Designed miniproteins, single chains, continued (3). Designs and how they scored, part 101

Each design is a single chain, and the fold is of that chain. pLDDT is the mean over its residues in the fold that is shown.

## One batch from the design tools (miniprotein)

Design m11507
Fold by ESMFold2-Fast:
Structure m11507 (fold): chain A 85 residues (1-85)
Amino acid sequence: DAEIAALRAEAAAAEAAGDRLGLARAYAGLGEVYFAAGRYVEAADYYARAEALLVEELGVDHPEVQATRANLTRAVLKVMDESLK
């Protein structure tokens, strides 16, 4: 998947540069792509990683943190739904 490869490259570049906010945003993007692909476990993992970094950089009340947290909750609920089928 070209989109996943591009986001992984962005994450690697941000990590190499010490850009924690860039790394968090790349992880959020990976969560979004995996969610769209129906890969909810991977989506939840990446959203959780993004939330942790965004909380450190922006603080818990920041809109970007709240949006990522909502996306994480949505991914977790999808994992639970798939487990019931």
Scores: mean pLDDT 85

Design m11508
Fold by ESMFold2-Fast:
Structure m11508 (fold): chain A 75 residues (1-75)
Amino acid sequence: SKTREEALELAEASPNEALRKAAVEVLSQENPDVLDLEVLAGMAYIEGSLAENEEEREHYYRLAEALERLAEELK
């Protein structure tokens, strides 16, 4: 889906290496687990909340929204 492509692109561009690797791994699966996507969205939201840079904050919030949207599509 376009939502999945968007989430993967945002994940690959994420500054946090651990979040980037975990999100890319989950999003690369044929059928990503909804709970894994929701956990990743929560982690992305936390990273955004802690970001001192406006561009990084916006990036993480967009990633969180894309992951939440994908999780809803898979329910």
Scores: mean pLDDT 85

Design m11509
Fold by ESMFold2-Fast:
Structure m11509 (fold): chain A 75 residues (1-75)
Amino acid sequence: AAEFEKILREEVSKVTKVISIELLTDADGKKYFLVTTEKGTFRIQEPQTSKEEAEALARMAAAVLKVSTKKSNTA
């Protein structure tokens, strides 16, 4: 699923600084990506569907990080 990692990096980088993306295995044996950014760390289960669905999932993750910025905003 290296292709999904690229999509994640591209979409998240548009919203925040990506520190690292790691492909890990959950306790259930499912693969997931652990995305560490300057706004925090989040995980996304590996999508087993089309590229468009993977893009949508990555975009949603980026949007969540963007919304989180609104809380503290440090201004």
Scores: mean pLDDT 70

Design m11510
Fold by ESMFold2-Fast:
Structure m11510 (fold): chain A 104 residues (1-104)
Amino acid sequence: SMAEEKRKKMRELLEEALELFRERLIERFGLEELAEELRRLLLEGYTTPDPAKRAEIQARTERLLEELVREISRRLGISEEEARELIRELAEESVREVREKFEA
């Protein structure tokens, strides 16, 4: 169906965007283990049909994001707010680039 085809394309876009985001986190900050765990949790959270499991994954994702923010803040000597903004910018840039590729 058209709905199934749209879901498949959205999943492919999500997987590519999350992989690009992971690669950029590793390149800029050297946080391979945290970046990989974040990629896995985000993908699982967006693809699980179970609301209870989704809530558990969301809680784990939030804890991991806090750890990532603290590690970047520590390594770069910037505020946690600045580190959070850098993570947000990298995520948005990764989604934008992959979306442009899928719209071409």
Scores: mean pLDDT 84

Design m11511
Fold by ESMFold2-Fast:
Structure m11511 (fold): chain A 71 residues (1-71)
Amino acid sequence: MEVKDEATKEFEEALVKKGFSLEEFGLSEIDGIINEKTLIAQQMFAVLAGFSAPIDGKLDEKKKAALEKLK
C-alpha cells in the first residue's frame, strides 16, 4: 500500500536536516510515502529522540518538539 502524506515527507526531511541518513532507518528517499519501512524508521527515531506520540509515519507537534531537542 502506498499513501502519500506531506507530514510524512516533513518527517523524512527533518531526519536528514538533523544529520541522520535515511539509509540508517531503512529508507531510500524523501517521498512522503507511508509504508512498513516508514513506520519502522519512525519507531527507531522515537527510541532515539524519546517521544511517545503514535507511530503513524507523520510529523506532529510531539515529534517536532523531539526533533528540535536533537543537536
Scores: mean pLDDT 71

Design m11512
Fold by ESMFold2-Fast:
Structure m11512 (fold): chain A 66 residues (1-66)
Amino acid sequence: MEEEKEIKEIIDKYKEGKVSPGEFGLAVQRAIEKGLELPEDFKELIDRMTQGGRDGAAAIAAALAA
């Protein structure tokens, strides 16, 4: 669960405002490349960002399309 721990850490930092949407999108891309299952919290965050009209969320959408 090393990659899953890293994803959770990025989610926590994003919620605290310590990482940008771009950094979050990069973490999503890495998870997909490694074939990791996205946790429900992660999917919910992506969905919320997609609905809001967002600059950084395009990176997340692109990662999901890959």
Scores: mean pLDDT 63

Design m11513
Fold by ESMFold2-Fast:
Structure m11513 (fold): chain A 81 residues (1-81)
Amino acid sequence: SMVEEIRRYGEQLVEQVEQSMREFLEAHPRNAINAIQAIADSAVEELTKLGEESTPEARRVAEEYAKRIRELAAEAIAQAK
């Protein structure tokens, strides 16, 4: 189902985003903010578009993953400051 596809993609995307943000924080802790924001914005845009082209249930699931990614970015940015 589309809901299961979005959950699978959302989980993978959250893991990839978290790892990318962690790698940037470790390599460039004082200069990572813009990279972290760009990673989050790209992932959120992908999920938003995927949700818009899907069922109402799938859209809600995509929105939930987008929120989680934004929260991860906020936490990572707080660590970089």
Scores: mean pLDDT 83

Design m11514
Fold by ESMFold2-Fast:
Formats: C-alpha cells, sequence, structure tokens
Structure m11514 (fold): chain A 63 residues (1-63)
C-alpha cells in the first residue's frame, strides 16, 4: 500500500505538470487514501497539497 501510495503521488505530480487537473486530483486522492491506511502522515499531507494545487489549476476538479 505504501509503495502504491507513492506511485499514485508520482502520477498526480505528472498529471499536474501536464495540466490535467482532473487526473491530478484523482491520483492525489488515491495516494492520500493509501497513505492514510499505511499511517504515513507525511504522504497524506503531500497528497492533500497536490489536491489543492489541482483545484487551484481547475476549481471544478474533484478527483
Amino acid sequence: SLERAREYLARAEEALAAGDADAAAKHAMQSGVLASVSGDTELVERAAALGREARALDPTAQG
């Protein structure tokens, strides 16, 4: 789960860099859920930050 949380975080970063706010928000949410289950608070906070960046790019992004 932790490894998969990091994979989704990386995909969220790639999607955000590509301007795909919907994909970025969705992947950030997936990463956050997996990180939360694993107890990694740092990853949860990073995933939440990426979700906020995605919403700043497109306020309608819900992920």
Scores: mean pLDDT 82

Design m11515
Fold by ESMFold2-Fast:
Structure m11515 (fold): chain A 87 residues (1-87)
Amino acid sequence: LDEEIEKLLEEAGENISEEAKEYFRENYKKNPGVLTFYTSENEKISLTDEQIEEIKKLVEELKNDPSLTDQEKIEKLREKVRELSKK
């Protein structure tokens, strides 16, 4: 999981801020309160406490799902962040 996370973050490059990369790394160990992402258009995305709680829940669900690969788990997290950033 850690290796797959680093690979995905490297692939994302400038599309994801260092703050967002640090959050993804720490989120598999700890659950931080407030998160800020940057999009491919250099758009800053801030998540509410409720949205952070949803991501936290998803991380725990994905960790306990043996049917998904580490790559698929990371893609699920990316899609959730993208969905939350729309509203």
Scores: mean pLDDT 56

Design m11516
Fold by ESMFold2-Fast:
Formats: sequence, C-alpha cells, structure tokens
Structure m11516 (fold): chain A 95 residues (1-95)
Amino acid sequence: DIEKKIEELLKKLGANEKSKELVKKLIERLGPESVLVILEQIIRAGPLSEEDLLKILELMVKALELADKARAGDKSVVPEIQEVVAKMVDILEKA
C-alpha cells in the first residue's frame, strides 16, 4: 500500500499538517508512486528540519504551477522556475 508507506515516511520526517497538505497536492499532480520516490530521496539526502521540509514541498508545488503556465505558453515564468529549482537544490545540498 503506497499511501501507507507515504504516511510512514511523513511521520519519520516529522511532517506538520501543512507539509501533509502539500504532499496530498503533489500526489494529485504526480501520483503516489512518484511522490513515494521523492520522499525517499529527501530522506537519503540527509536530516532536514520541519521548516526546510516545508520549504522544499512549497517549492515543488510552486514549480508544478509555474510549469503549467509555461505549457500554456507563458514563457515569462521560465526564469522563476529556474530560481525555484536552484533553491530546492541548495536546501537539499545543505542537508
């Protein structure tokens, strides 16, 4: 049961209610299997604070929303997508 595995990983990460809501949004967009892999990679990157976990999840949701705008033809969001990805990488490298 992939959803139960995600819930167990979120407990290990110390995810607050806001982080859980963002993970639910990621599941709706990417599917539970992809989200499971993402959470496993976050755990492998190193120990994250609850605040840094929340920031990564917020940046991931923002990246998906910006990607939707880019697909709709709004090329002005491409630099913002690059900045969002760079911020996610910086948080994970500091873990």
Scores: mean pLDDT 82

Design m11517
Fold by ESMFold2-Fast:
Parts: C-alpha cells; sequence; structure tokens
Structure m11517 (fold): chain A 92 residues (1-92)
C-alpha cells in the first residue's frame, strides 16, 4: 500500500486508559510536545497512574514509551516512534 500502517507495540489499538489516567496522559502529551518543539533530547514524566519516557535518536526520530493503567486494572505499555525528517521525505 502507499501508506503502510503505523506499527505500535501494543497489538491492540482499541486499548483505552481509565478516565483519570487518560486525563494525565493528555496533559503529559502536551508537555511532551512542548519539550520536543524545544529540541529536548530525552526526558520522563511520571504520575500515580501513568508514565511517559521519551528519547530522541541520532536520526531525528523520537521513541516514546507510554505506561499506564487500563480500565481493566492492567498496566499497558505502548511504544511509538515519531519519524525523522528522512522518513517524512520518503512519505512525501
Amino acid sequence: ARLPPIEVSTGEVGVEAAPEAEAELEAMAKQLEADLAANVKEGSYETKYAKITYKRNDDGSVEITYEFLDKDGKWVTVKMRMPGPEVAEALK
């Protein structure tokens, strides 16, 4: 296909955090976006129900690890990678 699916380590795109964890994740995601815009190379945020760790790779891509409590009371780990400029060029 022209746009292959983004592969995430969850295996379950339908997994949703508890409402409290979701609110924390959303707030932390805003902080993460600000840090990435400021070219911060690595960092972590931790709350009682969620943890986000991120690291910028040498190719400009960013690895983000989300760990949060699901509605089922299960800890879920989601790893995602934001593409570097060279990957964005390939996608056009």
Scores: mean pLDDT 65

Design m11518
Fold by ESMFold2-Fast:
Structure m11518 (fold): chain A 85 residues (1-85)
Amino acid sequence: SVELQIALDILEVLKRFGEELGNEELVEEVEKLAEKAKSLSKEEMEKLLKELMEKYKDLLLENEELLEKLVEEAREERLKELEAA
């Protein structure tokens, strides 16, 4: 589903963000949510993703440039996959 793919893409960006900052707690929480993603309803996934982003809101806002870079890198990787198909 498109919603599941979007959620997984957001989680991948958040994982890379946590890895770049050395925030092991964020990386672990993202990995746990990604593992459960396929067994969760759309409503459960949206709720848990929102709660994760709210928990790390200040960290995300303090590192906006890194977040923007990781989002752009993920977009470029996606476009390369589409061109190769």
Scores: mean pLDDT 81

Design m11519
Fold by ESMFold2-Fast:
Structure m11519 (fold): chain A 102 residues (1-102)
Amino acid sequence: SQLEEIKEAVEELLELLEEGAPEEEIREAIERLAELLDLSEADVETLLEAATEDEEGKKIVIKTLKDALEMIEKGASAEELRLLFEETVAMLRMLKWVKKKE
């Protein structure tokens, strides 16, 4: 089941982020999740940068992963999960743009 693979990828990435795993392991986990959700390479880069470069970005990514797990438990589709991550990426890009201007 694609949803079971997405759940496993989300759980793995969440564990790696909470444990402070090396960037290479976090990258591989994000790339796996992106492949399952059909996210772009640019979305992967945005999520990786947020997860590894600042505490605020990391907290946003962790919250999104936890929200994704709750959505899966409530019967969300892969497309609804994809939209969640696309919305998170858009928010992360906006926050980065605002910070660059300050």
Scores: mean pLDDT 85

Design m11520
Fold by ESMFold2-Fast:
Structure m11520 (fold): chain A 62 residues (1-62)
Amino acid sequence: SALEEGARRAAATGGMAAAMAAAKGLVQDGYSPEEAARILAEAGGVSEEEARRAAEMGWKTS
């Protein structure tokens, strides 16, 4: 989806701050924190641990 593609690009180019913003968007659109973390980690711009943390932050602020 366009949201998933946008999230991957943000994580790859903007680092942790962009990954957190992308995770928030995914969670607000109905993705689970685990799904958001997997999508962000696949982008390669952040580690799996950073992706999971970004997804959790997105969940808490949604």
Scores: mean pLDDT 73

Design m11521
Fold by ESMFold2-Fast:
Structure m11521 (fold): chain A 94 residues (1-94)
Amino acid sequence: SETIERLLEEIKKLIEDYVKNPSREKLLELETQIGILKLYLGVNGETHKYDELMEELREYAFELIKKSKLSDEEKRELAEVLDFSDEEIEELLK
């Protein structure tokens, strides 16, 4: 879906922007865009795709976050918004 691809691109850009210059406002925008993606999937009867798309976003974000100059707290906050597991967050912070 073109709409899904556009939403994923917007979310990926927000992840990159947060990694470069973290702020609470960017985290809230990221949460909002993920919420829009989930709502769009729900309205179109495609809720089953949500976990797969979030996994794609986590795979994209993992190396960006790990290699970033973000504090451990900032890395954790971004990872939590992206639904990383506690185990994945511990690996990310190593």
Scores: mean pLDDT 87

Design m11522
Fold by ESMFold2-Fast:
Structure m11522 (fold): chain A 112 residues (1-112)
Amino acid sequence: LKEETDELIKKLNELISKLVDIARQARAELGDTPEMREAERALEKALFYIKQLIDMAKKYPSKELVETLKKIIDIIEEALKRMEGASPEEQVRILIEASNEIIKIIKDFIKK
């Protein structure tokens, strides 16, 4: 359980790094637009919840936490796949969608 949790956290951190890099590139190309500001706010909020989930998983590993980490990983992997070859405008839309889905899943988990 702990070993699986540690491996999932490493993978999640790598995926987050890629997602943040795409957001920075989109900001550089699109500039300060309302959509870009929305995407950045959504991503910051998602990252805040992911950090709480990771901290919880490190202290209190459980099957439910492992399943939740896997769901978050799947969302980010699918988002990154959809962003591959997409325009900056499309990447921003995908980023907002994925960030909001992540927030919902983590909130639903915490509400338990």
Scores: mean pLDDT 87

Design m11523
Fold by ESMFold2-Fast:
Structure m11523 (fold): chain A 81 residues (1-81)
Amino acid sequence: MKATIHVLGNVVTIEIEGLSLKEANELAGYLFAEYGAQVNIEVDGNKVYITATGLTLEQAEEVAKYLKEKYGAEVTIVDLS
């Protein structure tokens, strides 16, 4: 599983290939529970985009670790701030 995390200010967009709907909902729930983030999920073909508002770059790094540990994801962080 490959994931790219785009950070722009306090908005984090997670682009994931091969994530199931169950896993997308679990990740959205994690982001809401841990960070109080407002979360939106969009599906475009083979990719899921999860946009979370209210995260710092440091918290985006924590999300990258969560994705690696929980889903075995290869994660790239792109800071656009």
Scores: mean pLDDT 83

Design m11524
Fold by ESMFold2-Fast:
Structure m11524 (fold): chain A 76 residues (1-76)
Amino acid sequence: SKEELIEFLVNFIVEEAKQQGITLSKEQIEKIRAAIEKNIDKIKDIAALLEQIRKIVKEAKSAEELVAKVVALIES
């Protein structure tokens, strides 16, 4: 379902960030969730999206940068 996919993507981002030593705030998580919910129908290749997210997380220098870049990716 769309709800299951949204929750999966949010949890994936949160856990990938934790593995890189970045803990996202509740407000930051909600910004990511909102971007995913708004754009869920545009996401056709989940595997490609996950790889792009993983790259952003590895390269991000702060939680703020991670959130901004992930949101921009999802909204593109």
Scores: mean pLDDT 87

Design m11525
Fold by ESMFold2-Fast:
Structure m11525 (fold): chain A 62 residues (1-62)
Amino acid sequence: MSSFDPAALGALADAHPDTAGAAYIRGVLAEEAGDTAAAVAAYRRALELDPGFGAARDGLER
């Protein structure tokens, strides 16, 4: 899948670990890996950093 690069997304999240966007990226990567618990924790962290982060909220609903 050329439209998805988990290595680049992981590197971006590691470069900015204290941002809601980085937490959200980690959640997406965890879902792709099948780790639902890690994905939920990452999405919750993104919402703690930015309660208005709709993408993280959407991830928690499903």
Scores: mean pLDDT 73

Design m11526
Fold by ESMFold2-Fast:
Structure m11526 (fold): chain A 85 residues (1-85)
Amino acid sequence: MSPEEILLEAYDRMLEASRSNPFGSKELREKVDEILEETEKQLREAGLSDEEIEQLMSVLRTVGNLIASGLISAARRLLDGYLAS
């Protein structure tokens, strides 16, 4: 998978977690954190450099924080802006 595909899959998984866990809940935060850890592993297995992984994970951590807080439109705008760059 491309890095873009990995990021979009992570975003979709975080959105799915938000359907079953309330915004602002500890349960949603824990699910988002699990997805972030798994995504970092997928990026490493895809052969990205440590610098590239840190840049992508910085964006995804912010996206995940926005989703966990219920700011879905802001999360999507941030991700789309990054992918269009």
Scores: mean pLDDT 85

Design m11527
Fold by ESMFold2-Fast:
Structure m11527 (fold): chain A 83 residues (1-83)
Amino acid sequence: EKEKAIEEAREALQLPDPQEALRRFTEAVGRIADLSNLPPSEKAAKATAAMLLAVAGFISTDPQEREAAFEAALGVVEEIAKA
């Protein structure tokens, strides 16, 4: 379940429509957070950080900044999943 949800988050960030991408990403992050053993406050903080990084990626006009932001977002998702 966790590995599939992480892959869903990764696939969401590759979608061409930012609104649909962010919606799918939020759904995947929520599922991963629900499966995590982190305290509720830490889950909320990390999920928020992942969402903000994804948004930063979509508003970036520099492909390198966009890629770095998406990698950072997925890194936070993996931190939630490992707990």
Scores: mean pLDDT 83

Design m11528
Fold by ESMFold2-Fast:
Structure m11528 (fold): chain A 65 residues (1-65)
Amino acid sequence: MKEKGEQVKERIERMAAILRKLGVPQSEVDALVEKVMGLVKQGKYDEAEELLRTETAKLVEQLEA
């Protein structure tokens, strides 16, 4: 079975790729990845997934405005 940390990391990489395709600036995508990966390195996987979800929603809302 894949470890939880590896699954979260794959989800982060997939979401970063999607945000870039939607036109989110690379600097904002990189900042989000750094914050979420910081939580993953601390073993805070649930907090990492919640942060990824919340910040991704905010970035998508800004693109629709």
Scores: mean pLDDT 77

Design m11529
Fold by ESMFold2-Fast:
Structure m11529 (fold): chain A 115 residues (1-115)
Amino acid sequence: SAVAAGYEAAVAATRAGASNEEAVAAFKAQLTPEQAELVDRLVEIEEDPSLAEEREKVQRLIEKASEIAQKLLEGMPLEEAEKEIIKLGEEEGLKALGEMLAALLRHRHALAEAK
């Protein structure tokens, strides 16, 4: 629910012409303190050249989550997709990111079904 509210806030900000940084701030405002701290860490990892190994782990998890999102569109059960993303996050040492990506996937799936 916090991640869902954050997604909607970020989408609304983007539609209003907000920058990527402003959209991220809108997303973070709806998150738990732990989730907001995770988002700050992800931004740090993306921008810091010394964190290349951590960036590669984040990128791998995001790519795998995107592949699972595609499988969900092809008929994979939502619960299976969520469990697979969380498991992949745990394997990379990024369990909290895996949980956040699973929550985003659930919300986006609900929006797609509402059409």
Scores: mean pLDDT 82

Design m11530
Fold by ESMFold2-Fast:
Structure m11530 (fold): chain A 89 residues (1-89)
Amino acid sequence: SALEEEIKELLGEIQEIAAEFERIENDPELLKDPEVQERARKLFEELKEKIEKLLELIKQDPRVSESSQKEFEEQAKKFLERIEELLKK
């Protein structure tokens, strides 16, 4: 379905951004470069927007239980909080 395809595409985009932040977590000295910091903050805003869109689509999918939706929301919140903490350093 179109919904399943859109969810799959968003998950792929989120995974690519997540991989970039994992790279920064493994080498936090990269954040000493102001250009890297600015790019990382822009990617964080993009990540938040994509996660919000993903959560909206998941809520519309009748195949996803209410408990699974809440689990995704909690996992997303923890992930975003971890990245926000990384960017404060």
Scores: mean pLDDT 82

Design m11531
Fold by ESMFold2-Fast:
Structure m11531 (fold): chain A 74 residues (1-74)
Amino acid sequence: SMEEEKQIQLKALELVAEAAKGATSEEEAIAGLGKVLGEEVAELAAKAVATGSEELAKEAEEKALEIAREELEK
């Protein structure tokens, strides 16, 4: 439903904001992603930033949405 999709998107934004909280560099932000969203998301995000790959950025986003959904199911 639209309500579930919106909740997942908002949760993903919340988790990303938490990951970025206090980061003063790109490396710190990526490390934060690894702590909050897991190493796979951090690795995909790091590669996307390093290469400018829109495809890798989309993979990172999709994985973050999956993690957000799992968090809402707890």
Scores: mean pLDDT 81

Design m11532
Fold by ESMFold2-Fast:
Structure m11532 (fold): chain A 81 residues (1-81)
Amino acid sequence: MKSEEEVLAELLKAGVAIAYLSTTRSKEEIIAHETAYGEKLDLPQDTIQAAIEEGIKLAEEDPEKALELYKKALKKRPIRI
């Protein structure tokens, strides 16, 4: 559903931002890994691309907001148990 897709897209975006901030991987490696993860979540390609682009931009413009978004996304996991 759209609301679940939005939560998963936000999680992907936050994950991309954190991966980019960690500097342990190249930008290409991060994009490839996060694209594969988004595909496993059955997200549309356009949604995956937008989440990756926004995640990288967020990490470059506001690292503290990226960390806040990551924590927020983790709290919104599909499984609450």
Scores: mean pLDDT 71

Design m11533
Fold by ESMFold2-Fast:
Structure m11533 (fold): chain A 102 residues (1-102)
Amino acid sequence: DLPLTEEQREKLREAAEKLREAARLAEEDPSTSPIVAEALRKAAELAEAARTLRELIEAEATATMALMAAYIDKASEEVLEKAEEAVRLLAEAEREALAAKR
């Protein structure tokens, strides 16, 4: 299992902040299921805690599932945008970590 670089961890911290913001907005919207906010918050915790490539992949998978739950529940555009940006940052960090294997 590969350790993440400081640059990769910075992207994970930014992703975690976006996921926490998305979770807060989802919690404030009475039309959005509490499960969506919970999933986004869990993804943020995993992203912030990730130190290895395996943990990054788990955070990315969790964030992607949270984003899908938000789409199905028809969450606001702001929630979807923040969750999408977070998933993108996690995917970029994964690509960089995998490229470092060469």
Scores: mean pLDDT 85

Design m11534
Fold by ESMFold2-Fast:
Structure m11534 (fold): chain A 57 residues (1-57)
Amino acid sequence: MIVKASDLTEEELEKYLEELFREQLEGFKRAGFPDDLAERMAEMIVEVERKVMLSLK
């Protein structure tokens, strides 16, 4: 049972965002984007997600 999404601490949020970055980076690389561009796009997505998650608190 996964019961941490709605009550994430700052440390748990950071861990979640780090995993999201890795997942998005792999997704973009798999789509054929070069490493530099994939990393930039993954970083932008993580920053948007961070802002959204913080707004939910």
Scores: mean pLDDT 74

Design m11535
Fold by ESMFold2-Fast:
Structure m11535 (fold): chain A 73 residues (1-73)
Amino acid sequence: MKEVKTAADASDLKEVEAAVKAGVEEAKKENADKLVVYLNTTGASKEDVEKAEALARKLAEEAGLEVEIVHIE
């Protein structure tokens, strides 16, 4: 299984959207099956993290990619 990794600040939904879209394009270029999204949760509210995870999952799944979300500080 080929995977691509991307990272974003969970408190910035525009950064999350841009990072996931960039990861999707890289995955298409590399013919990868999986996108791993690292969300920096430092200072993010629970609601911010939930929105960031939902957005990342939606965008990756719409692209036909398996998605794994990893929380980092």
Scores: mean pLDDT 84

Design m11536
Fold by ESMFold2-Fast:
Formats: structure tokens, C-alpha cells, sequence
Structure m11536 (fold): chain A 98 residues (1-98)
């Protein structure tokens, strides 16, 4: 198992490690590593906090289509979340830039 595969297995049980890994790959501009960590977090820890944070990071990376999909997911799956109103505003911006 590669070091990256071992990290991804640990993130399934540890969302804090996942958020930390996400920040490291984002800072390193490692889009492949960022996407792998994002996929595991969305599958195993799909909270409104995780979805919103990932959408914001994809906005910063210029991945506007992926950001828009995550904001739409947050609005649809977590309508009672405190992030919904901000997600609606950011979704419009993401769609304009996509």
C-alpha cells in the first residue's frame, strides 16, 4: 500500500486528519491529492461543514463547476444547515465563473 493509500484509509476513521490532509494538498497545489482526500471525506463524512469547506476550496482553486456541484449538494441535502444562505450566494458566483 502506498503512503497516499494508507493516508486515505486512515481518513475514513478520522475526519480531522482528512481536513488537515486537504489543507496540506491545497497549500502544495497538489490537485490529485486534494481530489482523493475530498472524495474520501464526501463518502465517509458528508457533513454540511465538510461539503461547504470543500466547495470553498474548489472556488479558490478555480474549479468553479465542481464548487457549484458541492454548493448545490449542500442546499439540497442539508437545507437546515447554517451554511445554506452563504452557499446560495456562492453558487451564483460559481455558475457565473464556470
Amino acid sequence: MSPVERLLERIKEDPVLGETALLIFYAAKDKEGFDLVAEVLLEHHPTPEVVFDLALRYMELGEYEKAAELFERLIKEFPDSPYVERAKKLLEIAKEKA
Scores: mean pLDDT 83

Design m11537
Fold by ESMFold2-Fast:
Structure m11537 (fold): chain A 64 residues (1-64)
Amino acid sequence: SAAVEAAARAGGAEADRAYAAGNLEGSQKAMLAGTRAVIAAAEGMSAEEAARLARDQGRKAVAA
């Protein structure tokens, strides 16, 4: 679905940024946040909401 694709793309982008910066732990945390967003998207979230959730949670995970 469009929501699942949007969440996966957004979460993957945050994980890729962390990986490129040498933050492997942050990359793994961002991937987990992205997976959670994909599950939420599959449960009826809109594409915009799913992408925003994946992006926000990914950024928070990297920052922690």
Scores: mean pLDDT 81

Design m11538
Fold by ESMFold2-Fast:
Structure m11538 (fold): chain A 121 residues (1-121)
Amino acid sequence: LSPAAQAALGRLAAALAASPDPALRAAGAALAIVVARSSSPVAQAAAGLAAVLAAASEDVAVQLLGALAGVVAAKSSSPGAVGGGYGAGVIALTSPDPAVRAAGAAAVRTAYETDPSVGLY
């Protein structure tokens, strides 16, 4: 895909993840997992934003997808994507669901392994 097409898919993932419809939020988080693996830093950063938005959802299944998208974003070359993965992980750690918290912990660890300066106080 061209960089412009990758960036457009990243923006779509973030827009879907911001939707009030849980099914569209889940679709946005799933698309973010794919887009975070793209070669475009802009697309990777948008995927990180989508992961944060999905992790902040009140739906536990969407929170889990957001945390998982955060793990993938945290492995990206874009600092914005790594920061988004870290942010999604931190949000997921506040979830009452143990599986969401476990995925959140994985996202935070992955972000620190990619960039040890992420999350400096």
Scores: mean pLDDT 81

Design m11539
Fold by ESMFold2-Fast:
Structure m11539 (fold): chain A 72 residues (1-72)
Amino acid sequence: MVPVPLGVPASVATSQELRDAAVAGLARLLAEGRISEATARAAVANFDAVAAATPGASGPVASAGVAGLAAP
């Protein structure tokens, strides 16, 4: 076996491109009858909600802004 580094920089896909890919996959599954239309719509809505909440964050940041040190 020969290791071939592909170098997956992946031109950071825009939210639109990721959404289009997800929609295409869901449409294919729907056309094949593997999922219901309601499931496909719910998945698209969830994807859009997640994308809107995280416009490009490279990592999950869970930091509540409740710090008692703001003004001692």
Scores: mean pLDDT 61

Design m11540
Fold by ESMFold2-Fast:
Structure m11540 (fold): chain A 67 residues (1-67)
Amino acid sequence: SREVLEKALDPLRIRVELVSEEPGKATVRATDPETGISAEATGPVSKIIDLAARAMGAVAAKLDAER
């Protein structure tokens, strides 16, 4: 069950990086290293975890569309 889910997520291997950071603003990029598909999210530094989640979600949506 859990192991099957982890194996299903392994092919995504999404990498997250902080592209830029300013006193009130951050840009986060998520990239799938196997396909090169990427997405960015920009917003308040206080919401950086949410920005990372949004960028990762956008990459996952793009990967799903490639099916």
Scores: mean pLDDT 70

Design m11541
Fold by ESMFold2-Fast:
Parts: sequence; C-alpha cells; structure tokens
Structure m11541 (fold): chain A 65 residues (1-65)
Amino acid sequence: SMEDALREAEKLLRDAAETARKRGVSPEGMRGALESLRRDILSEHPNLPESELDRMVEEILKEAE
C-alpha cells in the first residue's frame, strides 16, 4: 500500500540520517545524501507523493541540528 511504502521510505531516510550523524558527516553532506536517496526512492516508486518525501527530508534535517 502507499502507506506501507511511505513508512518504508521514512525508515530508509531516518536510518541514513542516523548513520551520517554517527559518522560525523557535515550538514551539507547529510542533505546531499538524503536528497540522493529521495531521488532513488521516487525513481523506484513514482506514485509516491513527492511533497510528502520532501517534507520527510526537511523534518529529518531539522532534527539533525
């Protein structure tokens, strides 16, 4: 379902952000990594709402501060 796909996408993005934080990646590096992953997710799941994925990325980046 779309809900399951969005939940999996959020988990992937959050896990990537946590890994980047633990490795001491710069804020610019973390943004680049999450934006790259978002593009990959949308390429695999084109029916996912792009606005919701963008919101997830921005929320995760704010939490990383």
Scores: mean pLDDT 83

